# Designs tried in a protein design run: designed miniproteins, single chains, continued (3). Part 45

Each design is a single chain, and the fold is of that chain. pLDDT is the mean over its residues in the fold that is shown.

## One batch from the design tools (miniprotein)

Design m9541
Fold by ESMFold2-Fast:
Structure m9541 (fold): chain A 78 residues (1-78)
Amino acid sequence: SMEEFLEKVKELQKQFEAKVKEIREKYGDSKEGYIKIAELYIETLKEITKLAKEYGMDELAKKIEEYIKKAEKFKKEL
C-alpha cells in the first residue's frame, strides 16, 4: 500500500538523519564529511528506488534514479 511505502521511506529518512549527525560530529564541515554525506544520500536514494519498484511505482523510481545521477555528478565535483 502507499501508506506502507511511506512508512518505510520515513524509517530510511530517520536512519539517514542519524548517520548524517554522526558524520558531522566526526568530520565537521570538512571535504571528507561532505563526500561521506553525498555517498550516504546516494545509498539512501538507491534503497528508496528499490522500495518504489517493489511497490510498483516505476515512474517514481525513474525520477529518483535521475536524482542519483545528479548526486553522483555533485560528488565527483567535490
Scores: mean pLDDT 87

Design m9542
Fold by ESMFold2-Fast:
Structure m9542 (fold): chain A 106 residues (1-106)
Amino acid sequence: MVISAYPEYAEPIKEALEKAFPNAKIEVIVDPNPSEEQLRRANVVVGDEELLRRAAKAPSVLVLISPDPSLHGKELNGLPVYSLEEFLKDPRGIWLESYKRRYETP
């Protein structure tokens, strides 16, 4: 599931993930203040620093995206923050790298 605080980010991310994972059903929610229950079901979260810090604590979250360039390349709970442009260049590779960081790397 994708949660975006910004409606303009929702469609590009959904299309990129559907192309990268054609057998997966991609659910997208646009919510600037998602609940902890929604974050526990999220895999990709787009937001400001406050939302991304909350999202990074959820074990299901793999990808953090922000429009804020000051956050790009910083790590929140072991997950790097990407720009939309960086994510769209290699959504599959970014997903798999984040999965390794969360579940396969000690």
Scores: mean pLDDT 81

Design m9543
Fold by ESMFold2-Fast:
Structure m9543 (fold): chain A 72 residues (1-72)
Amino acid sequence: SEEEERKKKIKEIADEMRLYQRVFGLSEEEIFKILKEKYGEDFANEVKKYIDEMNARRKKALEEFQKKLEEL
């Protein structure tokens, strides 16, 4: 479906965004501006929301892993 294709594209763009942030130190604001200009505000906001959700999941997973290590 078009909705599934949109979600796949959001994930692919978010993954590329994360890579460029890590490797080149590009800011979220710089990348967001490019996404907004190329794909529009609504799509750029969906990508940002996905990134924020992934960051929250990563933080929680790290905390859970550290807690498990303390249990020996």
Scores: mean pLDDT 80

Design m9544
Fold by ESMFold2-Fast:
Structure m9544 (fold): chain A 64 residues (1-64)
Amino acid sequence: MLTEEQKKIADEIVKKYGNDAKAIREAISKLDLSPVEKAEIALYVYKKTNLPLDPVERALELYK
């Protein structure tokens, strides 16, 4: 479950990058957060954008 701070970060990424899955992935990877927190942010962003599931699932594997 995301904290309020993590939700704010995720909302800012969605606002800045929209449906650009590569830019979203790079933005999340640069966050000073644990791999688990990065994965939760990626799932939250996926739900707010119409991104394909496969690219998001692959991004989650990179954060393991």
Scores: mean pLDDT 69

Design m9545
Fold by ESMFold2-Fast:
Structure m9545 (fold): chain A 78 residues (1-78)
Amino acid sequence: SDEARQQAKENYLKMMEYAQQGKYEEAAKNYLKGEDALSTLPLDEAVALARELRPVREAKLTPEQITQVNEAVRELEA
């Protein structure tokens, strides 16, 4: 749905904002909310959104910031 697509996108962009601030727990929480919204989309729409956001993430975040978000996600899911 349009609402789920918008929710996924907004949560992923918020994740990037928090990660840029070094707020990795907040970033991880927004990432997980984005993943939850993404899981409700048809596969083709989910793939299209992921491809759209990949270059945005790579432009906004360092590899180290991405690693820290991934570590925080694992901690929240533990």
Scores: mean pLDDT 86

Design m9546
Fold by ESMFold2-Fast:
Structure m9546 (fold): chain A 73 residues (1-73)
Amino acid sequence: GSQEHWQAVACDALKRELQKPNPNFNNVHDAVGTTLVTLDAPQEWLCESRALAAQALGVEAVGCPAPSFSCDL
């Protein structure tokens, strides 16, 4: 899929996880990453999923740059 497709998939998964009670980095990152892997996203998108989860929770993602895009949360 295009980059826009994977951005939409990652943002949708992020929004769903953030709607749950007591979201934490590990749960959010795992949920977004599992969604991307299940849909055969390239491995590079796993770093984007970590960066998005970190940004949404106000922490830094170790080993990944800041997200190249933003989700409308």
Scores: mean pLDDT 72

Design m9547
Fold by ESMFold2-Fast:
Structure m9547 (fold): chain A 85 residues (1-85)
Amino acid sequence: MEAERKAREEALKKAREILEENKSKEVLELVEKIGEATDIFEEIVGAKPRLTEEERKKIEEALEKNKDDKVVSGWISMLASATEL
């Protein structure tokens, strides 16, 4: 679990660097929210948090805005998958 958590932290860090390069502040905020929720929830219950409908909609909007950037959209999709459903 420690190694998997660390891998997620590294993925989030890399995603933040890529998103910062593209100056997408809204997507960066979403990435940070997903990371924070995942870390806190895992510490309490040892399970991945489920995204709310609002958070899912934000991810869909971020993917639509960045659909032509395969790297950015790929990282957003991976971060969405890091939370359950």
Scores: mean pLDDT 55

Design m9548
Fold by ESMFold2-Fast:
Structure m9548 (fold): chain A 72 residues (1-72)
Amino acid sequence: APSKEYEEFVKRLLELAREAIAAQPEPDPELLEKLKKAEEAYKAGDLDTATKLAIEVEIELGIERIKKAVGL
């Protein structure tokens, strides 16, 4: 069974990803879909899938931030 600590960790990851996407003037539809799948996995109790997808969203947001900063 998922530990309370693991559940809280995943919840925080999802909150951070949601806030980061909401801060964008034009959110990427692929990132929104990944976040949606991560949130659905969390609600289903699949914390491993939720964690993987949330981390992927954060990585992709980081790449987009770098691309924007260098004019790509």
Scores: mean pLDDT 79

Design m9549
Fold by ESMFold2-Fast:
Structure m9549 (fold): chain A 65 residues (1-65)
Amino acid sequence: MKEFEERAREVEEVARKNPAVVDIRIEGDEVIVYYEVKTIFDEAEIAMLGIHASVAGLKFRGVRV
């Protein structure tokens, strides 16, 4: 099983692949993703990131800018 920090970094790496993501912060057990919606697919990708974080036992906060 991966360390908590390593799991958070994996979610961060996946989030950085989305062009809608403008910034990412990791605060303890929480992954915070700041994003701008450019297409309908961007909303779906951000929602999937939240699901991935939850499955990994991480808190997820999406902030639309």
Scores: mean pLDDT 75

Design m9550
Fold by ESMFold2-Fast:
Structure m9550 (fold): chain A 89 residues (1-89)
Amino acid sequence: MEFLEMASTVIPELIKKVEEALKEAKEVDKMPEEVVKKLEEALEYAEEVGRKIGNEDLSLEEKEKLLLEAKKKMEEALKYYEEAKKKAS
């Protein structure tokens, strides 16, 4: 996947999904605090990566690695949320 597509499409879409999941998780009385923390940590990491790729003189390979890591963390947080949502229902 091209760096620009990852940065401009894939990562922003995942951020929206994590933000939506975090909003829903905070509204569920039986949602584990650990799940909320995972979603918050994933968003914080994505914001840090966005700042780094925008402001630091990093190689294209380093920027791609940071975006891939942000993607993985957000996907993991969404998976934890989905599993917890099934158990809380």
Scores: mean pLDDT 78

Design m9551
Fold by ESMFold2-Fast:
Structure m9551 (fold): chain A 62 residues (1-62)
Amino acid sequence: GHVALTPEERAIAREVAERLGLPEEVVERAFQSLSPEARAQLLTASPLQREAGVADALAALE
């Protein structure tokens, strides 16, 4: 399978997890469910856009 998140993606996942009040593992799974293109977009996105992107990914998983 694909390897774990990059250090940059992991740092963003932690920040989003804290802001959304979710476990880091849940946010990391949301990131892994995204296409490589969508994940790259989140790396350049604002904090609010990152939160929205992760929330949308979680909604698609649930």
Scores: mean pLDDT 77

Design m9552
Fold by ESMFold2-Fast:
Structure m9552 (fold): chain A 57 residues (1-57)
Amino acid sequence: LSDEERAAIRDVEGRGLEVLKAARSGKFTTTEELQAAVPVGRNGRRVHTGALELAKK
């Protein structure tokens, strides 16, 4: 893995709790709205939509 890929993985992992909090608030009707409400990574990357869909369950 490159340093960039490693940093991206850590960023996603560290944001997992914030994703769960946002998803479980029940205030978002679409995955896109939820993705917009969660903080972006340090390189501006958003959380994967698949992870957000799983968190909504």
Scores: mean pLDDT 61

Design m9553
Fold by ESMFold2-Fast:
Structure m9553 (fold): chain A 61 residues (1-61)
Amino acid sequence: SDEKVQEILEALSSLPKEAAIQLLEREIERLRTDPPKGWSEEEVEELIEDLRRAIERLREE
C-alpha cells in the first residue's frame, strides 16, 4: 500500500539511495526464501510488492 511504501522509505531515509536499494533487494530475497511463520503467500507477496515500489521510487530520483 502507499502508506507502507512511505513507511519503508522513511525508515531508510538516513541511508544513501544505493544502500537503501540494496537493503530492500536483500529483504525481498529473504522474504521469498524464508517467509515469516504464520504469514500467507498473499501477505508475503503484498509486502514484496510494497518493497519493489519503494525501490522504484528510490530509482526515479
Scores: mean pLDDT 81

Design m9554
Fold by ESMFold2-Fast:
Structure m9554 (fold): chain A 82 residues (1-82)
Amino acid sequence: MLDKVKSVFSLSDEEQKKMLPFLEKAIHSPDPEVAKEAIRAILSLPEGSTLLDTIREATSDPDEDVALLALLALGVINAIQS
């Protein structure tokens, strides 16, 4: 799973769109490494802002590192939209 999330950067726009549902699922993964990588991948995608609500939900993740990364990701998205 982690390797598949990391491969998003090597995909075409069409393949990246196919990965959006997978990334939504991966951000809710019980594996914190998978969830963190999903947040990073979402930030790199053109349509990452469509998953803003999913990232916001991740700020309540029981894993502190996932929750912190989700908070930082919201800050980055807000800065880009300014």
Scores: mean pLDDT 73

Design m9555
Fold by ESMFold2-Fast:
Structure m9555 (fold): chain A 84 residues (1-84)
Amino acid sequence: DVITQIRQAITHIKNGNYDTAIDLLQQAAKQASGDVRDKIQQAIDLLKQGNVIGALQKIVDAAKLLGDDDLANKIKKIIKKMKS
């Protein structure tokens, strides 16, 4: 399930486990299609560049496209804490 893999990836990002998060997002991208897959791929590329906030913003876009507003709001709270 794409949403489940994204949720697991976010937990690993919060813990600084970026390599594990990238692996989970790659699995999510393979199961996703269209704009959702494109947003997940952009997030992977940003994580590989060390742009964690940029990656999380792309995952917010993916969560919104999937209709998971709760996940999108959870990730927005994480971004806010990282910017503080």
Scores: mean pLDDT 88

Design m9556
Fold by ESMFold2-Fast:
Structure m9556 (fold): chain A 87 residues (1-87)
Amino acid sequence: MPLSEEERAEAIAEGVASGLSREEAERLVELANRYLAAVEAGDAEAAVEALVALLEAQAEALGREVTPEMRELAEEMAKKEAEAALA
């Protein structure tokens, strides 16, 4: 289920409390919401795009790089979850 406006505001506040900037927290919550919406819709392509973008944004916030293996795992996971939502 995509996050409500109140759930998004709470998630942003938690992100900031954990040491993220407000902009970083807002970006991560936006990407997480896109991923959840894509999975619920059974849209594997949108789920892959959102999860990869979320992974890249998390890695950037932590000062780390996304490896090709991490991208492949995220793509496989997103596709599987979106397909499972239709079953």
Scores: mean pLDDT 78

Design m9557
Fold by ESMFold2-Fast:
Structure m9557 (fold): chain A 87 residues (1-87)
Amino acid sequence: TSLEERRKALEEALELLKEAAKSDDLKEQVRLTEEALRRLREGGASEETIRAVEGALKAVQSGDPVVARAGLKEAIEAVEEELRRLE
C-alpha cells in the first residue's frame, strides 16, 4: 500500500469517525465506525490505529453513550496522530 493510499484512508476514516461522534443514532454510529475501520484496513493503517477504531466499534455497539463517546474520541485521536506522523 502506498503512503498516499494510507493518508487518504486515514483522512476518510477521520471524517467518518467525526460524523459518528456527532450522531445520536446508534445504528448510524455503528455504520460509520464500521466503514471507517474497513477503509483503514484497506488503506494499510497501523495496527495501533486499527485497534483504536476496533475499540471504538465495540464502544458504540455497547449502547452506552458515555462509553461510545470515549471510544470514538480515542479512535479520532489515534487517526489524527498517525496522520501527523505521515507529514
Scores: mean pLDDT 87

Design m9558
Fold by ESMFold2-Fast:
Structure m9558 (fold): chain A 97 residues (1-97)
Amino acid sequence: LDEEAEELIREAERLVEEAEKLGSRLAVYAARRAIELARRALRTRDPALRRRYIEVARRLLRLAREILEAHKKGDILREVGLTLRVIGLELDLELSL
């Protein structure tokens, strides 16, 4: 799980760099949220909560990649819609804690 969290952070940081160069502010947002959750996973000692943070961080990183691909294609509606899913995942996580 620590190795998973560390790899998620590295992947998300690379995605932030690419998204910033391409001007996708929404992909940057989503990837940074994945980094924050992965960092929370590294700081928690509760195994169930740690697994939950890693699960949500993986889903956020996947959405961030999809947001960036939508941005590259100029699909603004998809980019916005995927970002709303990011917000929904964060709300679901807070409500389940």
Scores: mean pLDDT 86

Design m9559
Fold by ESMFold2-Fast:
Structure m9559 (fold): chain A 80 residues (1-80)
Amino acid sequence: GAIAEEASSCVKSKDLSCLQDLLISAGFSPETADTLIKLLTDTSALPTLSEQLKLAADSSSNPLTKSVLQGLSEGLEVLG
């Protein structure tokens, strides 16, 4: 499937291993990936994080990073 669909699926299933692998594959550092996963598991931050990820996706020049951020935002919208 498309990378955005994979990102959305990982978030919806709460598969932290899938999220870690996806973020590393998209060019995020292990430290950044860990930070994003912690934010994704904080239910109080999810609505704000979803909007921030959507804005970051729209602003990204890297198509892979853009697709990952878009998929994460879409997945969080379903969970929040």
Scores: mean pLDDT 72

Design m9560
Fold by ESMFold2-Fast:
Structure m9560 (fold): chain A 76 residues (1-76)
Amino acid sequence: MMEELLEEIREVAAKTEVKPVAPVTAAPPADPEEAARELIRWLEEGRAISVETLERIAKALGISETDLLRLLASRS
């Protein structure tokens, strides 16, 4: 289940571009699945995500912040 969510995050990140809109600074849900879905939505909206929000999402997903950043590295 979690691997499928991580793959979805990677795919959405690869397909989306960062738009010049306000970055996401909101606290993500504590639930891993909800946190992943919230991240996917923000990526689909073309939003940049704050370091603080990424750290909290990585913690919720049980992965390192570095691993999460690698999933997002294909965004332009």
Scores: mean pLDDT 75

Design m9561
Fold by ESMFold2-Fast:
Structure m9561 (fold): chain A 70 residues (1-70)
Amino acid sequence: AEEVAEAIRKALEELQKKDPKTNIVIPVPVALELGLTLEQITEAMRLVLKRKPLSEITPEDVAEAVREVL
């Protein structure tokens, strides 16, 4: 669970380095390779979006939601 959440956090930080204007959303291909289901990915994003608007979401917010759905 923690390893998957940390891998998602690192993937999102890498995406922000390439495009700082990129909205922080779970990278579906990476999440699926790490063993998350589409339902878990969808639920994690719903949890994050209930707590913060998309523009304020950080990689750590996504990592926390991933831990909750695993």
Scores: mean pLDDT 73

Design m9562
Fold by ESMFold2-Fast:
Structure m9562 (fold): chain A 56 residues (1-56)
Amino acid sequence: DELVEVAKEVLEENRDKDVSLNELKRKVEERLGRKISPAEFLEALTEAAKELQEER
């Protein structure tokens, strides 16, 4: 679940910034120290966004 946690951190830090999904994926990859597939990224981003929506 490290991928989802990292995605949450990246989303939170860039919540009010005009960043692309590709840029967000790059930031997540940088924090994980590994590359991820677009499918893995979107799945983790979706879960992270759902959790953050509850915190809004």
Scores: mean pLDDT 75

Design m9563
Fold by ESMFold2-Fast:
Structure m9563 (fold): chain A 97 residues (1-97)
Amino acid sequence: MKEKIAELLNRASEIAKKAGLDEYAETLRQAAEDVKNATSKEEFIKAVARALQALSEAIEKTKDPEYQEELSRIRKEIVELAKQMGITLEELIKAAS
């Protein structure tokens, strides 16, 4: 599951870069590394929460509808994977605060 989330985040980073959102591309790339290197549930939740925030902002800022749709799809897949790992939306919101 962690490996799949990291792969999705790296793909989102490449899309953000193509959309000219370089700051979000770097944030998503760093989040992918943080997800892979997380040694605790807390570290993992914080990395995912940061990634989801960056994805939401990138989706709002992109002008290309195809990039917007792809990033939205990736965001949904990450949320579903996190839920399968027993992470609740409440835990993600708490980590982002």
Scores: mean pLDDT 83

Design m9564
Fold by ESMFold2-Fast:
Order: sequence, then C-alpha cells, then structure tokens
Structure m9564 (fold): chain A 70 residues (1-70)
Amino acid sequence: DKREEAKLEIYRAAASGDFDKALELAKEAVKQGLLSVEEAADAIASGLYGAHLMSYSDGRKYALKVLTEG
C-alpha cells in the first residue's frame, strides 16, 4: 500500500533526525493526495516521539504548523 509506505518513509526520516527530508516527503505525499495533512503530521510526530526528540503532542503541533504555514 503506497499510503503505508509513504507514512513509513516520513516516520523513518523524522526518527533519524532528518527534519528537512521528513517535511519534504510529507509535503509531497499531501500534494499528491496520498496523505492528508493530519496523516503526514502524525507520521512526523510518531518518528520524533519514537526517537525521543519530542513529545507526540508537541511534535504533532509543530508538524501541523510547518505543513500548513510553510
């Protein structure tokens, strides 16, 4: 499933600390209609949380802000 692959790629980039790559992948998936902004933000938040870089709640708020204002 292409949607699950996109989520996993975003998650891996965020979990590795590659925020620019995670945002690039998220924006492209949303632009293609593959993921909603919320689904892409959730994937980023999950990666940041899994890597102990940010709380899930803070990561989700941050990702939503960047995806909607960037």
Scores: mean pLDDT 84

Design m9565
Fold by ESMFold2-Fast:
Structure m9565 (fold): chain A 88 residues (1-88)
Amino acid sequence: MPMTNVQRAVQLIRQGRQLLRQGNGLQASQLFRQAGDLYRQSGLPDASDLLYQISQTVQRLAQQGNYQQALVQVDQLIQQRSNQPFRN
């Protein structure tokens, strides 16, 4: 049964946050970029741009070993989008 692009993007964001907690920043950044692509395909350019910004920020901070800061940035950016903590 096919999921919507938005539903898939939400799942990828949740998985990316889990990977950040495990110190897998490169894989997490890739999942956030894929979520951004799915939002773009859904005609949601603002959400897509946000996820691309998150992906780039996560990649930079993860390369520096700053996984906790990367997770904080992801949470803040998602909260700005939905005005609530990201939930699933």
Scores: mean pLDDT 77

Design m9566
Fold by ESMFold2-Fast:
Structure m9566 (fold): chain A 62 residues (1-62)
Amino acid sequence: MRDLLRQAGYDVARIALSQGASREEAFDMAYSAIRAVATHYGVKLPDEEIRRIAREAVERAE
């Protein structure tokens, strides 16, 4: 499951940055995507962990 969340965040961050989004915009998009995937699969993660995965996704996409 965590690998699926990381992949979702990475894919969204990469697309956002490729379209000229700022780092902050890419983070917000990745964070929203990770939350949506977690909710869909019934995964409960602390907000700080979701934010951490989103930050790592943006850093990896850069």
Scores: mean pLDDT 83

Design m9567
Fold by ESMFold2-Fast:
Structure m9567 (fold): chain A 83 residues (1-83)
Amino acid sequence: SPRDQAVALAAAGILLAGMYFTIEMGRRRNVPPEELRREFSAMEDQIEATIKQLEDLGVPQSVLKKLRDQLDAAKKEADAVLA
């Protein structure tokens, strides 16, 4: 339903924002690298699961592509923090 799509889109946005917050905390060196790696892995899995749920709900491919592109960008920034 449109309501279920809106709720899942909001959840995806919140999860992506949380990942960027964790990236910023990693840049400040406030989190040990091994814990940071585990947190990034868990967040990436949650975001990918949410994108799949959005696909199953019939969200347009253009929206799904934007979310996947945002996740890919966040993954690259996370990898840079772990280096």
Scores: mean pLDDT 84

Design m9568
Fold by ESMFold2-Fast:
Parts: C-alpha cells; structure tokens; sequence
Structure m9568 (fold): chain A 57 residues (1-57)
C-alpha cells in the first residue's frame, strides 16, 4: 500500500472505532474522504478505503 493510502486507512480505522451513531459514521466517512483528497488520492480510492475499513469493523 502507498504511504498516503496507509495513512488514510489508519485514520479511517481510528475514526470509525469512535463513531457510535449513523450520523457520527457519516461524519467519519466525510472526514476520511477529505483527508484522502488533501493527500492527492482520488475520490474513488478514498471511497474504497472507507468501504474496506467499515467492512473490517
């Protein structure tokens, strides 16, 4: 995994573990996507990372 993708994935794991409600999960999702785009990743890549992390929980 590229360093940027690894950083986004770890950030997603931390945020989703703290999210207790559907609203908090949506905020976590939006925050992860925003970080990924800031690091130069595509929205498609960001969405894939979010989906993979949610499936791991």
Amino acid sequence: MEEAEKEVREYARELFKRAKTPEQRQIARDSVIALAERLGLSKETAQRIVDEVEAEL
Scores: mean pLDDT 79

Design m9569
Fold by ESMFold2-Fast:
Structure m9569 (fold): chain A 74 residues (1-74)
Amino acid sequence: SFEEILKKVIEEEKKRNFKRQPLTDAAREALREAIKRYLEQKGIKVSDELLDEAARLGLHVVDKAIEEYEKKKK
């Protein structure tokens, strides 16, 4: 499932990423909402916890998870 792929990508990214200052709280919430809306338009539903974690790590995590999902979907 997409949720499993996203969870795996998040876990792998956490291992590679160095601690850095994220976006402001307002910007992070905006990014989280944008990601949720984008995924919903593609018919993909994920938990709020995974959306928040993806927003914290950045757009590249979501992009990577979408690529893996589309690849698996054929």
Scores: mean pLDDT 70

Design m9570
Fold by ESMFold2-Fast:
Structure m9570 (fold): chain A 94 residues (1-94)
Amino acid sequence: MTDDQIQQLKDATMNVLTKETAAKKIPSAEADRIAGIIQLGEMMMRLNPEETTVEDLRAFARRLADRFGLSDESKEVLDKVMDYFAEKWKEIEE
């Protein structure tokens, strides 16, 4: 995977985040934390792309969301955005 492909995936993922946070009326501070969790998920996928599953990324994101005290609405947005990111990452690697 090239840096350009990673950047395109990040841009697409951030567009999904923006739409979902607007639809759920998520506060900007929580949206920023979701973005940070997604960046950490990207690192996880980069370190072990062959063995990292969508479920692993979801579990990781949920643990961080709980640690940061995100609302249930923010956790729902995070799940959708992380699923999108993980599926699209696997499509690019295949």
Scores: mean pLDDT 77

Design m9571
Fold by ESMFold2-Fast:
Structure m9571 (fold): chain A 87 residues (1-87)
Amino acid sequence: LSEEEARKKMEESSKEAAEGAKEYLKKKKEGDGTGATGGALRAIGSAIDAYLAGEKAGKKEEGAEAAAKGFEEGGDLEGAKGFLENA
């Protein structure tokens, strides 16, 4: 992965994580446990993709920050904290 391709993938995956986190919080508020689980899985999977893209480019810290940014932009600050501490 070139540095440019890695940064683009990190940004795209961060945006997907944000959308997943937003869906998780929205569905959780609505009482839709299945929808909330789907949003959470999308957020986590996309955050992992952002982290792995950074790691593959030798930019692990940038990948972790991109993943955390996704959760933060989605409104899930606890998810952002958990990812940074445990990924």
Scores: mean pLDDT 75

Design m9572
Fold by ESMFold2-Fast:
Structure m9572 (fold): chain A 83 residues (1-83)
Amino acid sequence: MLEEAEKRYREAFRKNNYEISFETLKKIAEIEEASRKGLEALKETVEKLLPPEVAKETIEEIDKLEDVSTAMMVAQSALLEHE
């Protein structure tokens, strides 16, 4: 899934017409990929630990979010709220 992060940054690079070193771009892509893996692990945890109805609603809400950081916050909040 490094490919997904790389695609996103190539698109942003083209859109914003800014110069960035490939090494920096690759490091950013690696961090974004780690964040996506973290989000997927949180979604799996939500599905396993929360009641099925709450888990379904939480995952649907997360899937509507385009920002990974916001999605991770929603997942963590749901898990903490239902402890």
Scores: mean pLDDT 71

Design m9573
Fold by ESMFold2-Fast:
Structure m9573 (fold): chain A 89 residues (1-89)
Amino acid sequence: DELVKKAEELFEQALRALRDGTREGLEQAVELLKQAIELYLEAGKPELAEKVYREFLEEVRKLHEAAGVEEDDSEDAAVAKLAAWAAAQ
């Protein structure tokens, strides 16, 4: 189960990068999440890949909520709100 263990470590790194609150951290988090998902799929655990993807989306939703991003905000408006929130941390 070495692939699952490595995927778990990558997912933990992804969540840490996401919680950094920066654009660079988000980009790193997405890349780490992709690697974790690939390892879960290689291990024959698509249910775990789906779980970490859902957990990642929930963490992104919480950041959006904390930054005041609304579901109907434009991409530019969402980016501006996230940047303002990150600068305040």
Scores: mean pLDDT 77

Design m9574
Fold by ESMFold2-Fast:
Formats: sequence, structure tokens, C-alpha cells
Structure m9574 (fold): chain A 70 residues (1-70)
Amino acid sequence: LSDEEIEKLVKEAEEHLRAMEAALQSGDTAAARDHLLRVAKIANRLYKAGHTEIADELLERATEVAARGL
């Protein structure tokens, strides 16, 4: 992955994390699960590219959000 691609993936994951939290606050658990899966897919792509620390951070943040209402 190029640096630009990594930045785009991280930004996309952060947008899904924010959307996941908003969905949980509104009681939309289905939307929250969809956003969680998207973060997991982005993290997996980062893992395969060797960016394990970034991937671990994204998954940890997603787990913290999920613990609130999933």
C-alpha cells in the first residue's frame, strides 16, 4: 500500500468508527454491526500490508465502541 492509500484507509476506518458510535447511540444495532465489519475489513487489509500496529489500534477502538451496546 502507498502512504496515500494507508491514510485513506485510516480515515475511512475512523469515519466508520464515528458512524458506529452514532448508530449505537440511536439504537441502530444493525447499522453499528455493519460499521464494525467495515472497520474489521480495513484493519485486515492493513495487517496484510504489514501495518499491524495501526490495525491493532483500529480494532481496539472498535471493540471499545462495540462494548457500549453490541
Scores: mean pLDDT 84

Design m9575
Fold by ESMFold2-Fast:
Structure m9575 (fold): chain A 68 residues (1-68)
Amino acid sequence: GPSAAGTGGAVGAAAAGASAEAAQRAYKNLSDAPDTETAAINAYKGTLEGGGSEEAAKAAREAALRSG
């Protein structure tokens, strides 16, 4: 579900070398998501907004989808 996707997305971003700030922004955006697909999109956007790389953003999205 969205909560699992949120946790997974933040962990994925961190594992991909995202900063703590990027991981936090991914988690925050995921927490507001009504479903797993929206959570994945929000993980991607949150990672980029937090200063994460494109690769970290993709990893966050994939981890959110996998965890949901």
Scores: mean pLDDT 66

Design m9576
Fold by ESMFold2-Fast:
Structure m9576 (fold): chain A 98 residues (1-98)
Amino acid sequence: MSKEEIDDEVYAALVIIIAHLLAKYAGKLTPEEVRRLFERIDELIDKIKNPELKKQALEAVIDAARKVYETARALGNEDVARIAQEAIEKYEKKLKEL
């Protein structure tokens, strides 16, 4: 495996870990914290060159964003729900363009 292949797998793994934590702690995060975590996810996804790994990362983020949206709606957190909805739309568009 080349260094570039290892870097891609590391970026994909980090996205999946951050997405998992974002979904798990959705009810405890502020709107600003949720926004910053999605910004970090964006930076990491853009670094993934392998289209299959990028697809896996995008699918994980979409699933996490949907969980964040449902949690925010259940708690009445409209700001977090809006951020999550925007994230879902953005990542679904990126997935379709792969």
Scores: mean pLDDT 87

